# Designs tried in a protein design run: designed miniproteins, single chains, continued (3). Part 90

Each design is a single chain, and the fold is of that chain. pLDDT is the mean over its residues in the fold that is shown.

## One batch from the design tools (miniprotein)

Design m11120
Fold by ESMFold2-Fast:
Structure m11120 (fold): chain A 80 residues (1-80)
Amino acid sequence: MEKEKEKIINAVAEALKKVIEAEGAESITFELEENHEKKEYVLKFYDSKGNEHGSVYFPGKFTSEEIQKILEEGYKKALK
């Protein structure tokens, strides 16, 4: 569990770093897409111009609360 969460946190941090380096932290937008058939979520990161800089896959076993915590940890890691 922890190893899987850490891998996802690192993927979020890498995607956020790419957007931050291009535009700065205040220009980050993201969209959460749900695949009902696969019971999975895909988090996509965009700059202020609407260009996608990365996506992160969340298996359907992750709750919205867990996804929010992973995002918070990814932000902390990207801003260091």
Scores: mean pLDDT 71

Design m11121
Fold by ESMFold2-Fast:
Structure m11121 (fold): chain A 84 residues (1-84)
Amino acid sequence: PLVRSADPEALARAIEERAREEGLEVDVIIDGDRVYVAPKDLQDLSAEERKEATEKLARAAEEAARELGAEVVGIPRDLDPELA
């Protein structure tokens, strides 16, 4: 997921904390006011595990963004092109 925030480090930590509650480890990249997060070691996961991890992470990012007043720029909720 990609999320935009005035405090990207606080947002990144909130997302990591929520993902950890779901049993997910994440990689975080901060670029200016944008936070990019992805499940860690994504290539080692099955397609089903990758989908589940991505959906859980998308939810964690949305909840953290809502709590911190951040803008969600791009969160894949499903790989269905009708929802993108």
Scores: mean pLDDT 68

Design m11122
Fold by ESMFold2-Fast:
Structure m11122 (fold): chain A 91 residues (1-91)
Amino acid sequence: MFIDFIDRETDRAIAQFRALGLSDETLAKIREMAEEAKKMAQDKSVSVEELEEFLTEKAKEIIALAGEKARPIVEDMVSRIVLMYKIEKDS
């Protein structure tokens, strides 16, 4: 369920980045972040706070690489993933 959500959010973000003309390197970094988040989610000992810190740091790296036009897309993706992980753990 949460893994499927990460895949859907990744596809959505990649489509938006492609529409903005962002580089294949930026798209690869988004995919790497998503794959690492999926691995973290498989370990139930990973807290919501740990996942949020990881995603926030990766988002900063992506924004630094892609520029400010990437910020709303990557920040939205991070917020949605963190929210869904919190819901999964609360259920």
Scores: mean pLDDT 82

Design m11123
Fold by ESMFold2-Fast:
Structure m11123 (fold): chain A 96 residues (1-96)
Amino acid sequence: DAAKKLLELAERLAAAGRAAGLTHEASAETKAGVRVTMVAPTDELAEALARAFARAVDAAIVEKKSYEEGLEIMRRELERLLRELGSPGAPEEIEL
């Protein structure tokens, strides 16, 4: 099951990140109601990773994509989110 393999990968990466001393966590929920939690050096990166994995899991569940297609979707979504963070127009404001 592609969705199960993607979720297992997300859990292993989060566990490895925590073991490495990373403290920023973010979660995203898929359209299918599955929660993905990721750990990263920053809140912004953790959120980007969680959203990218949630998109890949949705593709596997809803669009019936393979594990390899899911990884490619995750990579493209992560690249998009990271470009938004690095763009001159990326939100830099901390809200109250």
Scores: mean pLDDT 77

Design m11124
Fold by ESMFold2-Fast:
Structure m11124 (fold): chain A 60 residues (1-60)
Amino acid sequence: SQPERQVTVTLERETIDGKQYTVVTVTASDGRVLRGVVEGTDPQAIVDAALRLVAEMEAA
């Protein structure tokens, strides 16, 4: 039996020189980690970045 893979998405907000950034971290249950940075806090851009990282995680 294959255990179902779990993926956790974590969002952290950072401010550098008055600019806001969102750090998107995707962690798989097997310990693999992918990270991306989005300038600003636009929900659509954050979702798009998270989905891209999840797809990269699944392809590897």
Scores: mean pLDDT 78

Design m11125
Fold by ESMFold2-Fast:
Structure m11125 (fold): chain A 77 residues (1-77)
Amino acid sequence: SLEEQIKKKKEELLQQADDLLAESDAADRKSAELDALGEKSTPKEGIELQATGGVYRIRAASSRVSAENLRKKAEEL
C-alpha cells in the first residue's frame, strides 16, 4: 500500500540520518585525539596534526547537516 511505502521510506531516511550522526561523532572523537597528540608532539608535527583535526571537524559538521536534512525529509512524509 501507499501507507506502507511511505513508512518504509521514512524508516530508511531516519536510519541514514542515524548513520551520518554516528560518523559525525566518530570524526569529532578523531579530531579530539589528533589535538591531544599535537600537544605532545614537536611544533612541526603539532601543526600537521591540527590541520588533520580541522579536516575531521569540517567532515563532522557536514555529516550533521546532511543528517538534519534527511530527518526533515522523513518528517515531511
Scores: mean pLDDT 88

Design m11126
Fold by ESMFold2-Fast:
Structure m11126 (fold): chain A 57 residues (1-57)
Amino acid sequence: SSMARREELQKRIAELERQIKEEEEKMKNSPTPTEYTAHAIRRIGAEIELDRLKKEM
């Protein structure tokens, strides 16, 4: 892949890793099972996208 594409992928990967950590923190601080589950779903979605992007590299 081009260097520009690699830069774009690295930036998006960093954003997804940050999002995953943010959702994990929100899960720990969730007052209800419903809120915990909502953040868990968002975390899983970000992890799936992260895995997809890593396979592109």
Scores: mean pLDDT 85

Design m11127
Fold by ESMFold2-Fast:
Structure m11127 (fold): chain A 90 residues (1-90)
Amino acid sequence: SALLEVAEEFEKKGLKELAELLRKLSKDPLNEETVRKLEELMKKHGMEKAEQMRVIRALAEALGLSLKLTPEEEEKRLKEIEEAEKKAKE
């Protein structure tokens, strides 16, 4: 479900290959080859870390791995990523 929602958003953005890999992961989330290819494509497209984290969360949910991060821990991680990106782009 979450993986399919992210795939639909990526397809609307013209990221067809990423969307297709996410749909494959929704059927077989343990496919190491598909996971690796997804990671490579996200890096190649210069995808923001916030979007990458959204993909990782959707994959974790599909695996039944609740990343039991409190909302505060997640907000701290997102802030660290945003601060690092702002410094790198200055």
Scores: mean pLDDT 68

Design m11128
Fold by ESMFold2-Fast:
Structure m11128 (fold): chain A 74 residues (1-74)
Amino acid sequence: SKVEQLLKEAKEAIERVLETAKYENWSKEDLERMLKVVKNYFLQKARDAGLSEEDIQRLLKEIEEMFKKALEEY
């Protein structure tokens, strides 16, 4: 499904951001700012793809959980 594809892409993007943050020794504030950019990008992509409100809500919830975990582990 399109939502599963976007979730996979979002997870990969968040993992790349986290790897870059660790390599570049970013502050938690810099990491949080970049993760917010990633979240907004995927929400817009989901809207542009015509996903249902239910699918958008699922995508948002999953991204927020990935975001929280990344910040807690950083």
Scores: mean pLDDT 85

Design m11129
Fold by ESMFold2-Fast:
Structure m11129 (fold): chain A 90 residues (1-90)
Amino acid sequence: PPSAEVQEKLRPLLERAREEVEANRTLVVRMRKLLELFEEYLRIVGPTELDLEELKAAREALKMLEAGASEEELEKFAEEKEKEIAEKLA
């Protein structure tokens, strides 16, 4: 478990992430904000190998979305990436 100091640094990031998920934003803006929060989170806790793969996937998803990918295409990408990660950890 993280130290009390790390927990205090993470609390505002988790709150901001919840607000972004609930905000009525375009999908592009929401994904950019969530990616920023995820990168800030990893900067605080230090990335694991899994975190680095998730960060890479998130960046790829954002690029796809900015290029005009549909929500359906993003869902398929997310499902495929989640399956790949699960297979590596199983």
Scores: mean pLDDT 73

Design m11130
Fold by ESMFold2-Fast:
Structure m11130 (fold): chain A 95 residues (1-95)
Amino acid sequence: SMAEKEAQIKEALKIIEEESRTEAERYLMLAHLYKILGKEEEAEKYIEKAKEAARTETERKLVEAVAAYIKTGKAEDLSPELIAKAEEAEAAIEA
């Protein structure tokens, strides 16, 4: 049901906020989460928010790599820490 999906999203968001170090990283994890849930429009919106929140060249490059991954499904220059956090969010949704 939609209520069950919303509850799973809420739990995953709590984990993301608890673990995320920067606003850009938080938005990137949300974008990845929404892609996993099949919500492509929401994923794109959070990629745009991540671009706006990026303050360093490293963060901007990370956003571009994650955006490319979301669009094509091909992983590029993603940080192991971000990938691990996204996998934890995925596990929380699938459980």
Scores: mean pLDDT 66

Design m11131
Fold by ESMFold2-Fast:
Structure m11131 (fold): chain A 78 residues (1-78)
Amino acid sequence: EPLSKEELERQREDAILAYMAGQGVLTEEERERVLERLREKKNEEGLRAFEEKVVISPEAEEVREKAEKEIEEALKKE
């Protein structure tokens, strides 16, 4: 099963967004992206949980950098 470049990029972005959502902090753009993905999948429970738990914050930029590093390291080891 060859992963296309587009699929690989989506997988990485999804992993980063999931990590940041787990930390409860996202930027406005990242929040919109996650909400769009959840809407596409018709995941109403996930949408509600995400909106209730995740806060938009300027500190999310630092959390994103940390998340990108963590996910990139995990992908490199695999």
Scores: mean pLDDT 65

Design m11132
Fold by ESMFold2-Fast:
Structure m11132 (fold): chain A 65 residues (1-65)
Amino acid sequence: GTKLINQINDVVGELLTLASKSAKAKKILSEISVRSNELVKKGATPEEILNLLKDGLAQAKKAVS
């Protein structure tokens, strides 16, 4: 639903912001983008994609700290 899509957009927005400030975060975003595209091709749910993006965001935050 709309709430889940909003959460995905929020996480993607934070990842893009971190990637604009850090080469390490940009690499993580690129890797997560490849993995999310593979999951979509395999018929993954939006919830599975959100979980992958949340894990990627946590990894990016650690990489920039």
Scores: mean pLDDT 84

Design m11133
Fold by ESMFold2-Fast:
Structure m11133 (fold): chain A 86 residues (1-86)
Amino acid sequence: DMEELKEKVLAYYKSTEGVHPSEELEQPEGIELEDEIVEALEAIHRMDDSPEFLDNLQLLAEKLGLNPDKSTVLLELRNYFLKSLV
């Protein structure tokens, strides 16, 4: 369910509020996400578009109904979350 996934990833992203980008993120209690999605969310928090995260970022974008290029996927996801948390 795309709406359930959106709710979970937004809650996870909101839980990073006040956490420094260099700090490790822990999955919030009660939020169950696939490891690949968690890795993508951590990469967004760090603004890390390293090749090892690009496939996870692309997967998250596709699950959220986005279709960015690999060169813009991190920025598109960052903008999606910033817009959704306003």
Scores: mean pLDDT 71

Design m11134
Fold by ESMFold2-Fast:
Structure m11134 (fold): chain A 97 residues (1-97)
Amino acid sequence: SRLHQLIVNEDVDGVLALLAERLGLAPADVARLRELARQALEGRPLDVSPENQAALKRALERLAAMMIEEARARGDEESVEHIEEMKAKLLAEIEAL
């Protein structure tokens, strides 16, 4: 259990580092997202400050834009529509936190 959690934490840190490089996220936003990810993994209440909400929104917008560009490059307009719908839904959920 604990070993599995450590592997997952290392994987999350690796994923966040890769996304930061590809999405061009500011180091401060990456640090906020890493802390939120740790809180979620530990089952703790999320620290939902306006700064953390803003970081989540910026990450989601950049991730969605990248996924839309990749889907359009493949001619997959169904995935474009789905990504745009999911982005809108997740943005509303972040604002409701």
Scores: mean pLDDT 76

Design m11135
Fold by ESMFold2-Fast:
Structure m11135 (fold): chain A 96 residues (1-96)
Amino acid sequence: MRREEHLKLAQRALALAALAAGRGVDTAQRVLDSDEDTLRRTADRLLSANPPAAQAAQLALKLLDGVDVPQSVLTQIETAAANAATEVGRREAAAL
């Protein structure tokens, strides 16, 4: 996989991690446009978050290190983070 493809996958995984951790849509959007150094620092901060967010942040770090992660593992971790992000969004909507 090209470095650019790993970077885009890491940006996506970390955006899901930010949403799952309740950091909000603006933070997730900023992550999608972030460079590798910023992504690594953001991922490190999310490693102590809830398990779905921490796992997605760990996935982002592996992708930035050039590790080819199996599609089944990518799907499992991203699905768990997306489900956690959806639950955060439902709680925020219910509070409005």
Scores: mean pLDDT 81

Design m11136
Fold by ESMFold2-Fast:
Structure m11136 (fold): chain A 93 residues (1-93)
Amino acid sequence: MEEEGEKLLKKAQELIDRGVALNAQAQALLDAGGDRAEALKLADEGARLGKEGVRLALKAGEITGTVKASSLAMAGLAVIVESEVLKRRILEG
């Protein structure tokens, strides 16, 4: 059980980190006046990865009961919120 939970935590962290990176790329495109359609795709993928990261973190929390699982779920929620803010900027500009 512990090893399974650790693998889920690692996967959740990897997905959340990728979501953060994609949101950063979307923001950089917006700041540069670049391709808004590409920025939207990056933000959509960031939101998707954040949602999957939250799902895996919550599953890991059920197995491990660790504070790290809760922290990862919160980090994934932050990625989702940032993605939605970026999407709003793209659609309103």
Scores: mean pLDDT 86

Design m11137
Fold by ESMFold2-Fast:
Structure m11137 (fold): chain A 59 residues (1-59)
Amino acid sequence: SELQRLIQRLIGLELRKIGLELDLERETDPAKAEAIRKEIAELDKEIARLRAEIAKLES
């Protein structure tokens, strides 16, 4: 149940990242593009942490 909940959260974060990457490709304002890149970077950190937590529960 905890493992399944974490996997569902991971899927949600990966989908959000895809949305941000699409927004970034469309963004013509350099300042807004930089803000989106920072959001993607923070999201990548959260995804990495969540993947590590899932790996520990599968051990």
Scores: mean pLDDT 88

Design m11138
Fold by ESMFold2-Fast:
Structure m11138 (fold): chain A 109 residues (1-109)
Amino acid sequence: MERVEELLREARRLLERLREAIRNRNIDEAIRLAREVIRLLDEALRILAANRDDPRAPALGRELIRVAEELIKLLMELLKVAPSEKILEIIGLILRAIGILLDAELLLG
């Protein structure tokens, strides 16, 4: 479970960088950072699913949900400033983040 804590800390660090990339209208960097956050959340969710009976799992699952919600909010802001050719890619990332959020909520019951 220490690995989940590390993954979520790294994800939060990347969310701050993502916010800055969006503010600076660095669309390609924002997409790259969002994709990396999704990768970290997917790994954290997989570990939580395998260790659902660990006493730390509910608190870490709630933190994962909070990180996923923040990612979705930032991706929605990215959609407002992105050029048309990037819209479909960003929508794909939003759908992946929503999938992670729903899977995490199902894991918590």
Scores: mean pLDDT 91

Design m11139
Fold by ESMFold2-Fast:
Structure m11139 (fold): chain A 106 residues (1-106)
Amino acid sequence: SKEDIIKNIESMINDLMSLFSTILSQSDVNKIQSAADKLMKALKDKNTTDEEKLKITEEFTALVNQQILKAGKTADPNNKETIRLLTVLSLLVSGIYFESQIYIKK
């Protein structure tokens, strides 16, 4: 159901935010949280067009990927736990992107 998809997106966002809070500054966490709130509002809003919902989803995905790349540049490449964390973040944002597309088209 649409309700199950939206709950899955909310769960993935919560996991993403929890992980980012361990590695990012509060300022960067706040930027991602603001973008996530905008995405959730847009997905649930009947007056937002499918095209605008997709655009907001792409903007959220781009911001998250930018933060992952930024975190990766300062990470020790020999720290396997940090590399695993960045991989999990990448998988979570991909999941949010694809579930959002399914939600919009459903």
Scores: mean pLDDT 87

Design m11140
Fold by ESMFold2-Fast:
Structure m11140 (fold): chain A 89 residues (1-89)
Amino acid sequence: MKEKLEEIAELARRTAEAARAGDAEEARRLLLELIKKLDEAIDAGLPAEKGTRLLGLVLRVLGALEGGDFEEAARTAEEMAEEAEELAK
């Protein structure tokens, strides 16, 4: 579990970097990889409450990217990285 959450945190940080660079295509690709890793973590026993919170952050990043709000997308992706890092402790 810890390794999966660390991978999610890393993907979230990379998503934030892509969003800050204005690269919506790269940010979306990284976010899709993150969603796959989150699904694996949920299947491996991540509590429903924590999985739902991370999914909510994913949807907020996606919404911000669709709206062209790269600053909001980056901030939300950083929040997601911090949440995943806390869960990995």
Scores: mean pLDDT 84

Design m11141
Fold by ESMFold2-Fast:
Structure m11141 (fold): chain A 62 residues (1-62)
Amino acid sequence: ADERARALADEVVTLVKQGKKDEAIQLARSAGVENAEELVDKIAAGDSLAPATLEREIRAAL
């Protein structure tokens, strides 16, 4: 159950670290995250809580 949300959150974080911000936003949106752009921006800014928030939002959307 939680494994898919974690895997998707990890992939979004990896895309942000690779500079693929638009792909990260699209992946988060495809997982049902309404605030995908805000969360991706926070991850890019180095907010240590943003990855955990993203995982929770993906889990809620699944």
Scores: mean pLDDT 82

Design m11142
Fold by ESMFold2-Fast:
Structure m11142 (fold): chain A 103 residues (1-103)
Amino acid sequence: MEEELKKLEEALKTKNWNLIPRIEDFVALLTSDDPLKQKIALLLLEAALEQHGRFAGAIVASYLRNKKLSKEQIDLLKKIYEKYKDRFPEAVPFIEYLIKKNS
């Protein structure tokens, strides 16, 4: 629901990761046919990567549309992982899931 999205945005803004869904919840959101749940999955990656999340978000949007990632998109996710894994550890499980699912 829209109220759930606003609560999630507030949790991400305050960096209260105890309120953030685990990887299993992220997968359920990502694979949902509900556009709101799909948007929540995108916001999770964008918030975890801060200003660098736009590229990860675009890749997730492509996956939601096509149900698959290209080799180039997987290689880009691997570069994002290596560059930001130490700075944004909260994003790591989501990026690893997308790489493993599509490798």
Scores: mean pLDDT 61

Design m11143
Fold by ESMFold2-Fast:
Structure m11143 (fold): chain A 88 residues (1-88)
Amino acid sequence: SEGAERGRELAEEAIRLGNEANKLAESSKGPKEKRFEALSLGGVAVLAGAVALWLVDKGADGEEAERIGEMGLERAKEGLALAKELTE
């Protein structure tokens, strides 16, 4: 279904950007609290992406996979933006 295919794409992007956010935050020298926030956002993004992929692979619910994938991608973008600020 369209929802399942989009859910997969969103999930894969959430995992990719979430991992980038985590790696960048871990290598940063910014304040500990902000580093933990970026790491938490990236971690949530990776988890959400993994759940969305699991739903797609099971053929369970394409609409739910898309929704979870979109949420994960939003968290990944927030985490990556914060992590980038910490490298300035």
Scores: mean pLDDT 86

Design m11144
Fold by ESMFold2-Fast:
Structure m11144 (fold): chain A 74 residues (1-74)
Amino acid sequence: VPLKNLSREEVEKLLEEIKKKALELLEQGVDASVVKNVVQMEANYMKKQLTPEMQKLLDEKTKELLEEIDKLAA
């Protein structure tokens, strides 16, 4: 059973770290499709430790980051 392990602030901080990693990979010349896959994998790993409310926040922010990666790679 997933416990409430992270606050909204902590989830947002972890999302910022995922975003930093994604941007670093893009800067290193990694394909946007691969970067999006890494972001999705890290987000899915985090979901297992979150409440449904925090999972929704993570999903929304992950979707926004994936759209940003597509725009930066276009």
Scores: mean pLDDT 77

Design m11145
Fold by ESMFold2-Fast:
Structure m11145 (fold): chain A 82 residues (1-82)
Amino acid sequence: ASEEEVNAEAEIALYHIKGVIADQSARRAEARGDTPRAVRDYQEAAEWYKKGAELAQKAGFNDTAEILKSKAEEAERRARRL
């Protein structure tokens, strides 16, 4: 692993963590019945997961890209169901 590969992995991890934080915020809002906040936070989670997936795909981390893409699609589906 080169410094460039390690840097890409770190950026992907950061986007994943940001997505998880937004998803957790959305789930708490949903549990409280705060539908507008839940929708907003699920949409934010999807955006971070998509950014991570795009970077992972460009870096050749195909399995990671598919996982993050799946998480983004789940967050978008939850937002649409509310």
Scores: mean pLDDT 88

Design m11146
Fold by ESMFold2-Fast:
Structure m11146 (fold): chain A 87 residues (1-87)
Amino acid sequence: MEATKKAIEERGKEAMAKAKHTQEMMELIREMEKNPEKVTQELLEKYSGDEVLQMLDEGAENARALGSIEAQKALEEARKFVEEYLK
């Protein structure tokens, strides 16, 4: 019984974390559409270039898993912009 409860709680936490991450990525996409240079600079102040690219790749995979094709495309375009900016 306890083991089953823990498994359900862990799945709930994973689902909540995934939803929160998706929300944060959607907010990032909206900001990137408005001012991509500023958002990229702010991200690079907090994270390394590799970390930013990884975050965008993970966001795109999460969007794809959720069937959000528009969000996936927007994250892929954001990734291309960051990659170009780092050159």
Scores: mean pLDDT 73

Design m11147
Fold by ESMFold2-Fast:
Structure m11147 (fold): chain A 69 residues (1-69)
Amino acid sequence: SSAELVQRGEEGAQAAIRAAEAHPKHAQTIADAGVLNLEMLAELSEDESAKQAIRRYAQQVRDAAQAIL
């Protein structure tokens, strides 16, 4: 279950980043929604290691949004 949540976190982060890149004018809104979904997914995790991995994916989404002009 923890590995499955981490995989969903990776897929969610990749989807959010791709959507933000495709819609630069809405990148911040898309990233904010993606981060909220990832934070919720992290709270569902029973494994601290999985929770930390998902939080790192959330940070990647934030960083990607900052790089989009």
Scores: mean pLDDT 86

Design m11148
Fold by ESMFold2-Fast:
Parts: sequence; structure tokens; C-alpha cells
Structure m11148 (fold): chain A 80 residues (1-80)
Amino acid sequence: SKEEILEKVKELAKDPEKREEIERRAVRLVILDPSLSADEALTEAIIEVLEEEGFSKSELNKNKEEILKAYKEALKEAGL
């Protein structure tokens, strides 16, 4: 569900190892496609990690803006 996706996004944001993995994926995505904005690359990196966690790609793609927002809000709450 959307709620489960957003809760997992918050868990990823609070996990230092998952944050580093997301950052590395985002950097790699920009290297492969320099036309991507930082927010677009970050969003795609989060989606890749969530897909590996077992979430549906189609459901993730419907919620891209909410996923990015939840991740950024969780980082702010963690003082990052």
C-alpha cells in the first residue's frame, strides 16, 4: 500500500547504510544520464531500493512525488 511504501521510505532515511546506498545510486544515475536533476536522480535511487525490498514498480511510479517528500521530511527530522 501507499502507507507501507511511505513508512519504508522513512526507515531508509533513518538508516545510515541505506542513505549511503541511495546516495551512491543517485550519483551513478547522474553519471549515466547527466540530464537528470538531483531530485529526479534521488527519487529513482529510492525507487530502485524499494523495488529490491519487494515493492511493485508500478505502485512506486504512481507515488514518486510523495516518496521524495517523505524521504526529505524524514532526513529533516533526523537533523540531516
Scores: mean pLDDT 87

Design m11149
Fold by ESMFold2-Fast:
Structure m11149 (fold): chain A 127 residues (1-127)
Amino acid sequence: MSDETLERETKILGLIILNGGKATPGELAKALGISQSTTSRLISRLEKEGKVDIERDPKTGKRIVILTEHTLEQIARLFIHEFPEAIKDPSASEEERLKEAIEALRNSEELAEKVSEILYQLWLKNS
C-alpha cells in the first residue's frame, strides 16, 4: 500500500467518525476533494480490511458507509488513551467514556485529524 493511499483511508475513517460513525460515499468524496471513483476504491479497500461495512438504504438506494463496531471501539479507545484530559469524568463507565470520546471527535476537527495521523502510523506498522 502506498503512504498516500493509507493516509487517505485514515482520513476517510476520521470523516466517518465526525459524522457519527456513518457517511455516504458522496459526502466523503466532497470532504476530501477527490473523485467519486477514487473514494469508492478506497471504501472498497477499507471494507476488505474489515474497517467499514457498506449498507444500502432500501428507501433511497444510497450506500451508507459505517465503521465496524471493532474499528469504532479501537478509535474511541485510542482517543481516550492519547487524550485522557478530554474525558470529563474518568470514573464514568467505559460506555459513557466511549460516547464522550466520540462526541469530542465530532466537535473538534483538530482532534479528528490527530487521531487520523495516529491511526495512519499504527496501521502502517500492521499493514
Scores: mean pLDDT 72

Design m11150
Fold by ESMFold2-Fast:
Structure m11150 (fold): chain A 84 residues (1-84)
Amino acid sequence: LLEEARELIAREAPKELVIENIDKLSEEEQLRAAALVHAAAEAGIPVTLTSSKLLELEKEIGKEEFEESVKRAEAMGIKVVATE
């Protein structure tokens, strides 16, 4: 999965990776999306993730942990965007 994502990123050499409405993907698609995000971040490719469930996630894991997770993602070149 992750190795396949790394090969795809290396072959396609995209300028950016955008995954829209990650919360609406199936469990298998979310797993593949996570692998692509990881591979793109490792290759220095900017990543943008959008989700309508960010507020629910914040409530589930807590504000402090949510803010730390977002900061870690930003440090890796991953931008997380809330959608309605």
Scores: mean pLDDT 73

Design m11151
Fold by ESMFold2-Fast:
Structure m11151 (fold): chain A 70 residues (1-70)
Amino acid sequence: MSESEEKNLLDLLKEILKELEERKPTENELKIIKSVVDIVRAELPNLSEENKKELEKLIEKIEKLIKEYE
């Protein structure tokens, strides 16, 4: 994965986290968010250590909020 692609994933997860903090997602949005998280998790071994740590932190925060909405 390129550095540009890694940055795009970070920006995407940050935006998802921000939206989840502002409002409860719909069931359809929740399904999409879970799919995105699964895709990002699968790519983690191919990422730089710095971006991997930041993505893991964002995934943890997103999953915690999803559990709070369940």
Scores: mean pLDDT 79

Design m11152
Fold by ESMFold2-Fast:
Structure m11152 (fold): chain A 90 residues (1-90)
Amino acid sequence: PPLPGIRESPGVPLELVLSDRLPDDQLEGTVDSMIRLLRDAPSGFVPVGLRIRYSSERQKRVLMDAKNRLLDVLKELGLTLDSITVERLE
């Protein structure tokens, strides 16, 4: 069993991945799950990385909208993104 104690680490990076591999109907559910994860994250500053992967300009728009929603939540929680990576899948 895990040892009792404070296991919260303000230096642990959370990496969020938004990808067009998710069907459109699952993308919003994934964003909602990420929002819950961020709200349940350890108190204090936690470096957060965001990776966006897309294969088409249409999907890029959808993912950019989802990114903006996540950024709004991060701002509300006082969290700052350490990195944002946008990758085109060919």
Scores: mean pLDDT 65

Design m11153
Fold by ESMFold2-Fast:
Structure m11153 (fold): chain A 84 residues (1-84)
Amino acid sequence: SAAVEELRKRADALKKDLLETAKELSKTLPPIQAVIYLQARFIAYNGELVLYARRLNDPEVEKEADRIIEEMEKEVKKLVEEIL
């Protein structure tokens, strides 16, 4: 559906931003502080995707949002391990 495609497009942009943010934070800040800032940004983006899905009241969009969020959480955990 168009809503699922839009959700994926938004998620891809947020994921790209998280990757660039992790790269910049790891160069600029001590590891623990870099991790804290990266986790805070991820929490904000998680909330944005959840709110988008809930607003549409579409089970297909909600299921895809849950799957994307789980994937992003795993990616953030990997980035945290690379920073530490």
Scores: mean pLDDT 86

